# Designed miniproteins, single chains, continued (3), part 93

Each design is a single chain, and the fold is of that chain. pLDDT is the mean over its residues in the fold that is shown.

## One batch from the design tools (miniprotein)

Design m11226
Fold by ESMFold2-Fast:
Structure m11226 (fold): chain A 92 residues (1-92)
Amino acid sequence: MTLLERIEPDKEFADKTYAKLKEQLEKAKTLLEVQIIEGVFRLVSAVVNDFSHEKEFAELVLKKLEKLRPTLPPKWQPELDRLEASLKKILE
């Protein structure tokens, strides 16, 4: 029972981190920034073992990728397509 109290701070930290990542995602201007933010989100989710925000965050990343697609050089389009495909699988 005493061990359950140690889980609450980790969840609060994760929730605060998710909120900050959502804000940073909206401000991101490059594919690299989006990839870093998504990577940090995956890491935090894995460490805390809380995937409840995964679908919501995936949807936000997909919307951001759609906005970046017209400005992204052709060289990086395959990387964007790969990230988009992986995120769509999360939403299924």
Scores: mean pLDDT 76

Design m11227
Fold by ESMFold2-Fast:
Structure m11227 (fold): chain A 71 residues (1-71)
Amino acid sequence: SMEEEVKKLIEEAKKIAEEARKKRAPAAYFGALDAIRVAEELMKQGKLEEAKEKAEELNKLARDLLDTHAS
């Protein structure tokens, strides 16, 4: 279901946030937290398609920030 897909994306964002925290990558960390917040807010509003699209977009941005983090 779309709800299960959104929950999986929130779980992926939590893993990105934890990895970013361990690597001391604040931009990736806060990016992942934004993904969680936006997805949960849209899911609460019943906007599951928008929640999925935004979570995928924000998770990709957070992951890219984490992968390019040099310190």
Scores: mean pLDDT 87

Design m11228
Fold by ESMFold2-Fast:
Structure m11228 (fold): chain A 59 residues (1-59)
Amino acid sequence: TTLLTRLGTLGTRIDTLDVQASIAFSNGDFDTYTRLTTERDRVMDEATRIADEIGRLAP
């Protein structure tokens, strides 16, 4: 498994969380919204670290 593959997987996860959070917010389910946005932030942090690693390795 490559760093690029991992980054792609995390990107898909972020997209899924964004959609789910939008639905929760629209339904007034703010507890679910808060949980999903917190998870998105964690996934985003991991994706940023991997993107930085890829940027350091690639010319």
Scores: mean pLDDT 83

Design m11229
Fold by ESMFold2-Fast:
Structure m11229 (fold): chain A 63 residues (1-63)
Amino acid sequence: SLAALRRETHRDGLELIDAQEKAEKGEISGEEVVRLHRRISERNKPLAQADVEATRALAAAEA
């Protein structure tokens, strides 16, 4: 659902902000922030692909 996707996107955004604040305080490295960003991007890629596939399946369904 759109609500579930919005919640995940919002949580990912908050996690990135938290990591950025910790990096600014010197608690974690900037490399860890970059790795987190990549992890989030990889996590969200299957969802984006599933949305495209669902849309195409719906368009192909003539029934």
Scores: mean pLDDT 70

Design m11230
Fold by ESMFold2-Fast:
Structure m11230 (fold): chain A 61 residues (1-61)
Amino acid sequence: VTERTVTLRSEADVDALLASLEIPPEQREPLRDGLRAALPVTLRLYLDGRRLRGFDVLRAP
């Protein structure tokens, strides 16, 4: 597991992040909606390669 910190500022940032990660289809839409609603948001991602294992919200509005 590797850690990566990202700041998402726009819908395009959310879409780019989700496109870069391996996320089950059933989780992709709720996560996309949640992140878009939380913009701007800073996340700490826990990754196994491209697979998202989990994340922490470090900063949200």
Scores: mean pLDDT 78

Design m11231
Fold by ESMFold2-Fast:
Structure m11231 (fold): chain A 94 residues (1-94)
Amino acid sequence: MDEVKKKILEVIDEAIKLFEKLGFLEDAERLRELKKKIEEETDPQKILEYIQEALGILLRVMSRLPAGSEEEKRLAELISELSRLQKELKKLMA
């Protein structure tokens, strides 16, 4: 669990940096709050809920980016990685 949780936090940190660079400051702050909740949470089910909320934020921001931009590509990579880590966390709960 700790390794998967660490990787989740790293992906969220990269998303926060990208959002700050692009001026999505409110969405960056929401991700910082979710990051803190994930860091402090020990219940895997609640961590999954926080990841799902983070994915929703990433998808909403991606829909506002210009089609085919480097930023859209980078955010799509972060969404893919976070989705992969969510699946890994679900397997550890079985």
Scores: mean pLDDT 85

Design m11232
Fold by ESMFold2-Fast:
Structure m11232 (fold): chain A 81 residues (1-81)
Amino acid sequence: MLSKEVEELIEKGEEYKKKGDYEKAKEYYDKAIFELEIERGMLLIEVGLAKLLKDEEKRKEYEEKIKEIEAKIKEIEEKKK
């Protein structure tokens, strides 16, 4: 699952969007995307380590988490419109 910090940033973005403050909404969405990009980078390192250790289960787990993060980034990008 995504970190609570990322979820809080998305919720703040949604609150400002509902209030018609699109500039504040974009600011929070950008912060959420930035945090997700950091998490994705860390998971790419974990995938590399799992490959070196020949841990196929952990490699698949981390690759699935990366896909979830990439999907969430796209979802947030759409919300910025």
Scores: mean pLDDT 83

Design m11233
Fold by ESMFold2-Fast:
Structure m11233 (fold): chain A 85 residues (1-85)
Amino acid sequence: SKYEEFLQKVLNSKTLEELVKIMEEMIDWLKKEKKRPFSYIVYGLEVENLLLQEMKKRNVPQSLRDETLQKIREAMKALIDRLYS
């Protein structure tokens, strides 16, 4: 599934810049799928929720889930800050 593909990219990312690029790609994919305009903040929350659900489905350990969510939040903050700079 697309969620499995994006989760694998997130887990394999080595830098904040790589993760920001993955977040941009996932938001662009969600925009195409949902066909409704939302703010980047709303898309960021949807990305967090979708990736968390995929991590739970794949039995990712809680420690790795928590670390991954923190990285996603940092990448989303960086993306939003860049858009409004």
Scores: mean pLDDT 81

Design m11234
Fold by ESMFold2-Fast:
Structure m11234 (fold): chain A 88 residues (1-88)
Amino acid sequence: MAEERVREAEEHARRALALLEVEIAEKYGAVHLVSEEDRELAERARKEYPEEEERERFKREGFLALVALALARRRGLSAEETVELLEA
């Protein structure tokens, strides 16, 4: 259960990061430097969240999850403790 919730958060964080990378790369005319995998993840996120407000929330929540997961890994938290951090 806890490991499953952590994997869901990791997937959300990965998808949000891919979308942010593509958006930044588009701003600088550098989308060709983004991997095919990350471009596909970003495209799927845009289709899933077509409204800008929902997409901004998705990115924000994913970034928070990314930071929380990084903190948990640095501190050696268990899967259960990591889930508690993510649900806070």
Scores: mean pLDDT 84

Design m11235
Fold by ESMFold2-Fast:
Structure m11235 (fold): chain A 88 residues (1-88)
Amino acid sequence: KEEYLQKAEELAKEADQLLEEARQAIKSGGEDGVRRGLELARQALEKAQEASEYLRKAGDEESGEAVRRTGEGALEKMEELARKALEE
């Protein structure tokens, strides 16, 4: 139980770090920056989905669902940012 909550917290922090790196990569501009940023954002979603699953295993299904939805929304925002960056 405690192990699942700790793992979920760790994965959520990793997702947040990856999203910040993704944002910086996309803001740097160019095709390589956008490509790297989107790759990092997808990795962040994967970590958020894993965190969601561990929260569910710990008995916190509501927090698990919230983390999953937040991760999905963050990826969508990064995709929008990437499109704007490529427009110059």
Scores: mean pLDDT 81

Design m11236
Fold by ESMFold2-Fast:
Structure m11236 (fold): chain A 74 residues (1-74)
Amino acid sequence: MLPPLTDAQRDALVDRIVEALKKAGRPITLEELAKMLGVDPETLQAALDALKDDPRFKERIVFDEERGELYLKE
């Protein structure tokens, strides 16, 4: 179980994910995003579970859990 993230840690993580998605310029898999961020896919999935209800994440990023893909919300 991932420990609760602070507001600053959530903001920093959302910003890093947004930058990675902008660099990709397309929907990317959880595995690809984890590689870009230098973390294990399981660690990233746990972090995304912690962010799923956070407005900072939901206003900027779409996580399609059925397909395991992430992309920027426009």
Scores: mean pLDDT 76

Design m11237
Fold by ESMFold2-Fast:
Structure m11237 (fold): chain A 73 residues (1-73)
Amino acid sequence: SEIEEERERGKRVAEEARRKMKEAMEEEVKKYEERGDEKGKEVAREVYEGAGEGLVAMSESSTRIAIESLKKK
């Protein structure tokens, strides 16, 4: 059904956002690690964790709205 297809699409988008944020965070943390910047590593983790949560929340909200629209039809 279209509702199931939209749920699966939303799951994939959220999973991809989480994966990309984790990869970006790990890459940024490695740069600070190479420089011996312990404070920079902590800040990078906090920034990417917050951004990742925001992207996931927006993706989940978009999926919920789409599913509710489909249910009304």
Scores: mean pLDDT 78

Design m11238
Fold by ESMFold2-Fast:
Structure m11238 (fold): chain A 86 residues (1-86)
Amino acid sequence: NPEREAILRAIGLVLRAIGLLLDLELKIKQGTLTDAEAQAIIREAEEIRREARELIRNYPIVRELAERAIRLAEELIRKAEEVLNK
């Protein structure tokens, strides 16, 4: 069932984004976030956005989940870029 697989992939993207956001926030709080780690988080978030946009194009049923993943990825990019620009 391609739609079921798309829903599971969209859920996976949301969970990946949440996990990255939690890791980022913890490292910021601990003062341990490196520029290399911030750049790696940006790259992973950009990949989540790309995959989520592709899922929306092919499977409209996942729009709400995929848009949630996109919003989380955009927040990740914003927060990581703020660290790099200080």
Scores: mean pLDDT 89

Design m11239
Fold by ESMFold2-Fast:
Structure m11239 (fold): chain A 99 residues (1-99)
Amino acid sequence: KIEELWRQILASTDEAEVQALFAEMLRLSGVPEHLIQLLLDISAGRVAVEDVPLDELLALYEGLLKVAQQFPDPEAREKLTAIVQAAIELLKEEQRKRA
């Protein structure tokens, strides 16, 4: 249940734990498993974010955006949506500069 995962996220101050819980929420929201594995690899430090293709990072963050928009807590929903949206904008700007 997404609400239970959200409660665990709120109790955590560790970014790696928060990302792992987001991976579970992504799975429940129907995000493809390969993007979930990518998030876990980044969270564990096995893959540097800079080494990930920008297209895959954008797809992952767009999945996170959909999960954030489904959160029952309106304050958390707005806060997470803003954070994820800002990350998407930065990734799109990076793509523009490399194009």
Scores: mean pLDDT 73

Design m11240
Fold by ESMFold2-Fast:
Structure m11240 (fold): chain A 83 residues (1-83)
Amino acid sequence: MEAAKRLREAAKKEPDPGDRESLLSLADFIESLAKQGVPESLLNRLAELALTDLGKAGRVLQRYRTEGLDDSGLRKLLDEAER
């Protein structure tokens, strides 16, 4: 999974242990979503957001999980976070 691979490579270069752990956790979560059938295009966008603004990516995931959103809901959260 390219998105998860990018996050794991970023984690290897991350000097902050907390940010490193967050990147690794997000990579594992993205692989889980891919196995659940979430489109690769959305997972790639989530990974790109995490590499640009890890905090925003974390908030997108928090809302996605707590509100029980589908792929359309995840897309809307990503559209809002990228603007």
Scores: mean pLDDT 82

Design m11241
Fold by ESMFold2-Fast:
Structure m11241 (fold): chain A 69 residues (1-69)
Amino acid sequence: ELEAEIARLREEAIRLGRESQKLLKEAEELDAKNPKENEQKIKELLEKSEQLREQGKEKVDRMLELEEE
């Protein structure tokens, strides 16, 4: 039960981290092509990337909390 929940949180954290990196790469590609025209989309991608990183950290913190005695 607890072990399965910790495993799920770990998988979610890894997935969120990978999605965050993907969004950062997309933002970098848009910035390289035409930063002025893509300004709004770049901001959205960076903001979403940051949110995903924060969610991933929350999953990790939750794992540590569950292991706390």
Scores: mean pLDDT 81

Design m11242
Fold by ESMFold2-Fast:
Structure m11242 (fold): chain A 97 residues (1-97)
Amino acid sequence: SEKDKLIKEIAELMLKELDVNGDGTVTLDELYERIKKLYSDENLTDEQLKRMAEALLKELDVDGDGTITFDEIYKYLKEKYKNMTIEQLKKVIEALK
């Protein structure tokens, strides 16, 4: 339950960071802007960054409605971080603050 609580906190922090308008969903445009900032030093083209955003949206948007919800982020993170320790999850939380 502690590990699940930390994964939910990571999902909440990710949603808060990406969901600039506070409607509880993340759009392709919001993902694109985040990836663009994250990879600003990598000298990637706008087309490459957009493809990365589209790939992430496709991976997270399980129902195919073109938006990402808290539940979709949480399910993705549960699988992605299933083998991480509590200490490693806390470091992810610190990095997102």
Scores: mean pLDDT 74

Design m11243
Fold by ESMFold2-Fast:
Structure m11243 (fold): chain A 99 residues (1-99)
Amino acid sequence: SAAERLLEAARRGDLRGALESIIESLLSGLRGDRESTERSVEALREALEVTTDPELRRELEEALEVLEELLKDPNDKKAILRAIGLILRLIGRLLDLEL
């Protein structure tokens, strides 16, 4: 699952894998997949405990906040827009890693 891949990537310091897993988790939240979103929230909390990189921590914290908002209200337009914006930003970061 995205949650399992996120935690594995965070534990290994795999920035690309972590960013890809955050994107997949946000997409699950946008689809209203509550079970996958709950697992992603737990994985994001665990990933934050093992992540020391300040930029990745910021992305993990923002993704966690957005997914918690979507769990409370999957039709929250502000949370939906924040999730879309974050996905686009993370895609940009992944493209930068291609060099």
Scores: mean pLDDT 86

Design m11244
Fold by ESMFold2-Fast:
Structure m11244 (fold): chain A 101 residues (1-101)
Amino acid sequence: MAELQELQQKVSDYVNSNPEILKELEKVAKETMEKHNLTEEVMAEAGSDEELFKKVLEIVKEFYEKMLEVLLEKEKDPEMREIARKLHEKIIELIEEKIAA
């Protein structure tokens, strides 16, 4: 069973069923991209520049950390909070492994 894929699907279904959470996550994504000038052009350049790619991964890591904060602030159900934490842990682990490589 693809644990990461299952966790992503559960969180995605939950967020799509909760418009207020979706709006807050979209706002966090926009603000994080604007803060770091993470444009489509910069992301395209990152595909061929290892240092820029690692910088983009650090920004993505910051975004996922803020996303978890929003989810935990809005959701009080222990089961959904645990699913969100597990997804965050798996994503951050993958990002950190990619930065270290």
Scores: mean pLDDT 77

Design m11245
Fold by ESMFold2-Fast:
Structure m11245 (fold): chain A 70 residues (1-70)
Amino acid sequence: APEIPQELIDLLLENAKLASKTMPVEEFEKMVEDEKEYLKERAKEMNNPEAEKKVEELIKKMEEIVKEKK
C-alpha cells in the first residue's frame, strides 16, 4: 500500500511556514485550502488508514499556521 513518509509531511509543513511569511494572508489561505483539498483526495486514493491519519494531522497543523497568520 502507498505510504506517506514523515519527511514529506515535514517538508509540506516547512513550506507552509515559509509561505505564511512571504504571502499575503488571503493568498496563503487559498493556498492552504487548495492543499487541503488535494491531500484529502490523495488520502482517499491510498485506501490506507495510517496515511489518512497522517494527512489529517498535516491538515490540522496547516490550519494552525493559517490561524497564527491571521
Scores: mean pLDDT 76

Design m11246
Fold by ESMFold2-Fast:
Structure m11246 (fold): chain A 91 residues (1-91)
Amino acid sequence: DKALEALRLFEEGVRLALEGLRTGDRELIEEGARKLLEAARLFEELGQLDFAEVARELARIALEALETGDYEGGIARIEELLKRVEELLRR
């Protein structure tokens, strides 16, 4: 099931990116971003363009934090985006 695969990759990507940003583990940040970009591709194939855009934006935030060294800012932006998505899904 491509939808379940996309959701698993999204969840794993978010978890790894946040863990990497919290611990300063560059490899975990990169792996998290990679899984988020793969989830975005699967969401696009499924026509779930809003989820694809969220996954790409989360990956972008993680990679930008890695380039700038602003890991605290990266965590805050990811957490804010996830809260916004959760609020939209409740409606």
Scores: mean pLDDT 87

Design m11247
Fold by ESMFold2-Fast:
Structure m11247 (fold): chain A 78 residues (1-78)
Amino acid sequence: SEEEIARQLEEIGEELRDKLDELQAKMEAAPFEKRQEALAKFNKGVQEIYEQLREGKISWEEARKLFLELIEQIIAEL
């Protein structure tokens, strides 16, 4: 339902906000070169997930997991 989709998007947004705040803090503490690499990886990963969603290759639930994995992987590399 539309209500269920809205609820899932809100949940994803809340989880991503906390992780994005953590990512930003770690980027601010990282050397410039590491920060630039992290930004490039994030932008590329986000684009790849959006393309898969647009093409109907993944569900919103799978997209949520991929977004969280992307953020956590970049945090671990910083």
Scores: mean pLDDT 78

Design m11248
Fold by ESMFold2-Fast:
Structure m11248 (fold): chain A 84 residues (1-84)
Amino acid sequence: AEEYKEKALKYAEEALKIAERSGNQQAVDYLKKAIESLKEGKYEEAIENLDKAGTLLWIDGDTEGVEAASKASKYAKKALELEK
């Protein structure tokens, strides 16, 4: 569980850097919410915010940001599956 949480945070923070660099403020706002939720172990809320950020990055053609957000969501889902 902890390993997947760490990987989710790493990729979410990477996606945040990409979104900040591209100036996608809506994606930045969702990624910040996702990172906070991940730190609190609120994986369902984190996944929702990561998926919203990924959609916004995809609309803007930010393929690097989409990939990072998708990886973060994938690891957050794995962390959620291990949480009883």
Scores: mean pLDDT 85

Design m11249
Fold by ESMFold2-Fast:
Structure m11249 (fold): chain A 90 residues (1-90)
Amino acid sequence: QFDQLVQQAERLFQQAVRLARQGDYSGAIRQLRQGIQLMQQAAQVGSQQQTDDAIDRLTPLMRQTYQALGLPDSVTDRVVDIIRDIARQN
C-alpha cells in the first residue's frame, strides 16, 4: 500500500539524516538509497497527487541528508524529478 511504503521511506530518511550528522556517511547513503527505492515503488502504485504530497513532506529529509554529505540541492531535485516522472507514467 502507498502509505506503508511512504511511512517506511520516511523512517529510512530520518535515520539517514541522523547517520550523516554523526559522520557515518556510508550508513547514511545506504538508508537514503533504500528510502528513495521505496519512494519510487510508492510512485508506481499511488496517484500523482499522493506522490506529490509525499515528496513535499520527505524532500526536507533528503535535502538535509545530502547537505550533511556536502552535496548540492540539485541532487535532491534530480531524485524528486525521477519519482514524479514515475507517478506521471501511472
Scores: mean pLDDT 86

Design m11250
Fold by ESMFold2-Fast:
Structure m11250 (fold): chain A 100 residues (1-100)
Amino acid sequence: SVLDKFEELLEEFEDLFLRMYLRGLLSEAEQAAIQAAIAAMKAARDAALKNGDSPEAIVRKMAPHALAALDLALAAARRRGDEETARRVEELKSQLEALA
């Protein structure tokens, strides 16, 4: 389903975020901002599930928060000149936007 594909991309993004953190690409403030966006996304998911929303509606409610987290990660990678990480974030962003 579209939700299953979105959740697979989310797992890949969370893995990328962890790798960025371990590589020192994120300040404490940048890490906190990304974690806040992920928390907002999970809250939107929980609310949509409680409301009995369709998979497509759940994804639409989660996507703005996921994209916000990706934009923060992209900005951090670009500030540090990590073009490979920036390209990977852009790829994930494009895949997520296609599901929204």
Scores: mean pLDDT 86

Design m11251
Fold by ESMFold2-Fast:
Structure m11251 (fold): chain A 69 residues (1-69)
Amino acid sequence: MPSGSQIVEAARAGDIDGAARLAAEFIKAQKLPAEPSARVIARALVEKGLLDEAQAEEFAARVVELLNA
């Protein structure tokens, strides 16, 4: 199953869409609330210097979109 480490590694490699897909699968597998969990992961990536603020908003929106599909 996807891990938080895999999400960070995808983002570090510049695969932001891949990181969003891994985040969605992680949230789904853990049965976490979609929107708050997506925001927490996006913020963690900003704190690590892997996303800026605009990219974090786009990332969180993309994760929620993937969870609603």
Scores: mean pLDDT 82

Design m11252
Fold by ESMFold2-Fast:
Structure m11252 (fold): chain A 80 residues (1-80)
Amino acid sequence: LSEEQREEADLGMVQIEKAVALTVYKNTGDIEGAIEELEKVKKRAEELYKKSKNEKVKEELKKFIKDIEEEIEKLRKQKE
């Protein structure tokens, strides 16, 4: 795989990890567990953002990180 394809694959993996965390939450109702998993996915995405050399992948990761932060805040609101 080219470097670009490798970075796109890594982006795809964190997107899958987010989807899995939200699916587990939907099936279990575990708000705290969902927040913990989303925080881990966010940290992984931030590490990929720092290492990425592909501007398009960086832009997608930046948006993805923002989307995760919004999901975490929704879950925190739901907890209250």
Scores: mean pLDDT 82

Design m11253
Fold by ESMFold2-Fast:
Structure m11253 (fold): chain A 81 residues (1-81)
Amino acid sequence: LSREQLEEARAHLERAKEAFKNKDVDAFRKHLLTALQLLGVENAEENADYLADLLKQGKYDLVEEALKVLEGNLDKLLAAA
């Protein structure tokens, strides 16, 4: 992955985090899916749908934990690029 692709994925992940804070499920899914696709994550659509459904169900702790893990992994990739 290029540094440019990683930075674009970071921007979409930040927008997904903002949508999560606002409980905007549609925006959350859209930006999360784009970030996962840019990162080449297998089953990106299924993963985005799963986390969006958790947000719909009010399972905020699980969504927050998943976003934190994704952010940490992306930060490590950016530091190495």
Scores: mean pLDDT 85

Design m11254
Fold by ESMFold2-Fast:
Structure m11254 (fold): chain A 65 residues (1-65)
Amino acid sequence: AALQPSDSFEAWLAKLRAAMAAAGFPEAEIDAVVEGLRTQRARYGEEAARASMEALQAMLDEMLA
């Protein structure tokens, strides 16, 4: 599912979890990435975390193409 700018941070995390699972990532790796994104949001703000999430989605789109 595409990341929508109007969606919440939690909705973006849910979409990225689903995309990573579809790409074959193990649950432990998905959990580590999600924790990293939450930490980035807490330390550097939501815009920085969302930029990383957009980059991750672009990478996943290439892997699934």
Scores: mean pLDDT 84

Design m11255
Fold by ESMFold2-Fast:
Structure m11255 (fold): chain A 80 residues (1-80)
Amino acid sequence: MSKALESAIAYLERVMRFELERLEAQGRPLPTEEQVIESAETGAKLVADILNFSDEEKEELIKRAVEVGLRLLAEAQARR
């Protein structure tokens, strides 16, 4: 519920959605759950470091980014 955390998760969701749409547009297979988790964790850590988040905020961002990434993957898989 911090404004910065909400903005960070919205940014990561947009980036992850764009990447999934790019793969679909190029006729490439969707990433595995493991690949989505790794990508979400890496992106969240980078964003947290850039924004000078506390360790607690960084852990929350990582958790939220993984949840969002897996949701977006499930939505992409359900599309056909």
Scores: mean pLDDT 85

Design m11256
Fold by ESMFold2-Fast:
Structure m11256 (fold): chain A 67 residues (1-67)
Amino acid sequence: SEEEEEKLRLANERVLEAISRETGVPIDTSNMTTEELTIFIINYLLDESKPDYSEEEKQKLIDIALK
């Protein structure tokens, strides 16, 4: 539903904002769809050039997204 998509979009934006703050890399989400945001987050977190996130840090990002 549209409401579920909006909730997912807000969750994705919160995760990306947290990543941007931790890495110092600005991420412009203003022209991205919810699906594109989800794909970007997955690719970003799985990218070998990323900092290695501990299970605790991954859980914190999930908690932020679901908050």
Scores: mean pLDDT 64

Design m11257
Fold by ESMFold2-Fast:
Structure m11257 (fold): chain A 90 residues (1-90)
Amino acid sequence: MKPLSPETQKAQELVRKAIPEIVKAAEEEGAPPSSLTAAALLMVAAASLAESIEEILEELERAKEILREAGAEKAAELVEKLIEEVKKLA
């Protein structure tokens, strides 16, 4: 297994720590279970399976779009903030 860059590892940790807060915000906004599950799976993929900061950002952008389309604006704003924090690591 090839080791991930320190920046990618740090980005994965930031995403992993943010998931519970984003999921809670989306649930409080009444996001449909299907949209919430899809967004959560994308964020888990970013935190666990993505091998680069670019892949992490792509998965987070998809999660943000799903949450925004579901009307979970606060959750989408939390994902946008997370995207900005991950971009600072690149």
Scores: mean pLDDT 85

Design m11258
Fold by ESMFold2-Fast:
Structure m11258 (fold): chain A 75 residues (1-75)
Amino acid sequence: SLARELLDRVRAGDLEAYLELGEYAISQLSLSEEGRRAAMEAIRELAKTLDPSLSAEEIERLLLEVLLREGASRN
């Protein structure tokens, strides 16, 4: 699946794949334009601090936490 391929790339240290995964996840959420923009901004900030030693599961959990916080705040 696309999500699995992106997670594997993120685990390998591909920061661009992390942003692509974030965009894909946001597209599955019913967020306002403002909420989507805020979520992408938060994902970009996480990408800057991404530790390549993190597992795919840990990266997915961090991404999910950011998306849920931004999505809930814009509800």
Scores: mean pLDDT 64

Design m11259
Fold by ESMFold2-Fast:
Parts: structure tokens; C-alpha cells; sequence
Structure m11259 (fold): chain A 80 residues (1-80)
């Protein structure tokens, strides 16, 4: 497998994780909005959970982004 293939795979994993996390956070927010219409207290709790999921997702994407950036830097160094 070439270095370019490894970089492409790492980018695909980053993009997939970002997209999946965004979709999950959106689903949680929609569930919170629906719950809020029926029970404001329950809706507030679910909005808190959606917020927590958003923070965790941002941390996960940051970790994957750092790994991707390191891989790209290593590939550029090897190509120089």
C-alpha cells in the first residue's frame, strides 16, 4: 500500500467519523426538540445530553485530525 493510499484511508476515516458524529448529534437535538414540545423539563435534559455528545464528538474529531496531520507531515518529509 502506498503512502498516498494510507493518507487517503486516514482522511476517509476522519470524514466518516465527522459525518457520523454530526448525524448522531443532529438526531439527539431533534429528539430533544420533540421532547421539549411534550415536556419542557425532559427536553432540557435531552438538550444537555445532545450538548455533551457534541463536545465529545468535537474532541474525537480533533484527535483524528491530529493523527491525520501527523501522517501527512510524515509523508511530506518522506517525499522531500
Amino acid sequence: MSVDDIIAKAKAQLDAASSEGDARVEELRRAAEQAYKEDEQRGRVLFGKAGGASVNHAADVRDLQQRYDELVAQARAAAA
Scores: mean pLDDT 82

Design m11260
Fold by ESMFold2-Fast:
Structure m11260 (fold): chain A 64 residues (1-64)
Amino acid sequence: GRAEEASRLGREHIEELRRARDASREELQKLLDEAVAEMGKLLDAVSTAVARAELERVLQEILG
């Protein structure tokens, strides 16, 4: 279903952020915002907020 598609998409975006770890903070933030916008098309507002928080956690891990 849509939740399974969003989960797969979330994993792909996490991998993309990790591969782009040498990019600037601004570029990584752009990738995160684009990922959240794409996932938001499949998820409700609450689930989209949870997905954003998870992606932001990954971004913080990459940046230290």
Scores: mean pLDDT 77

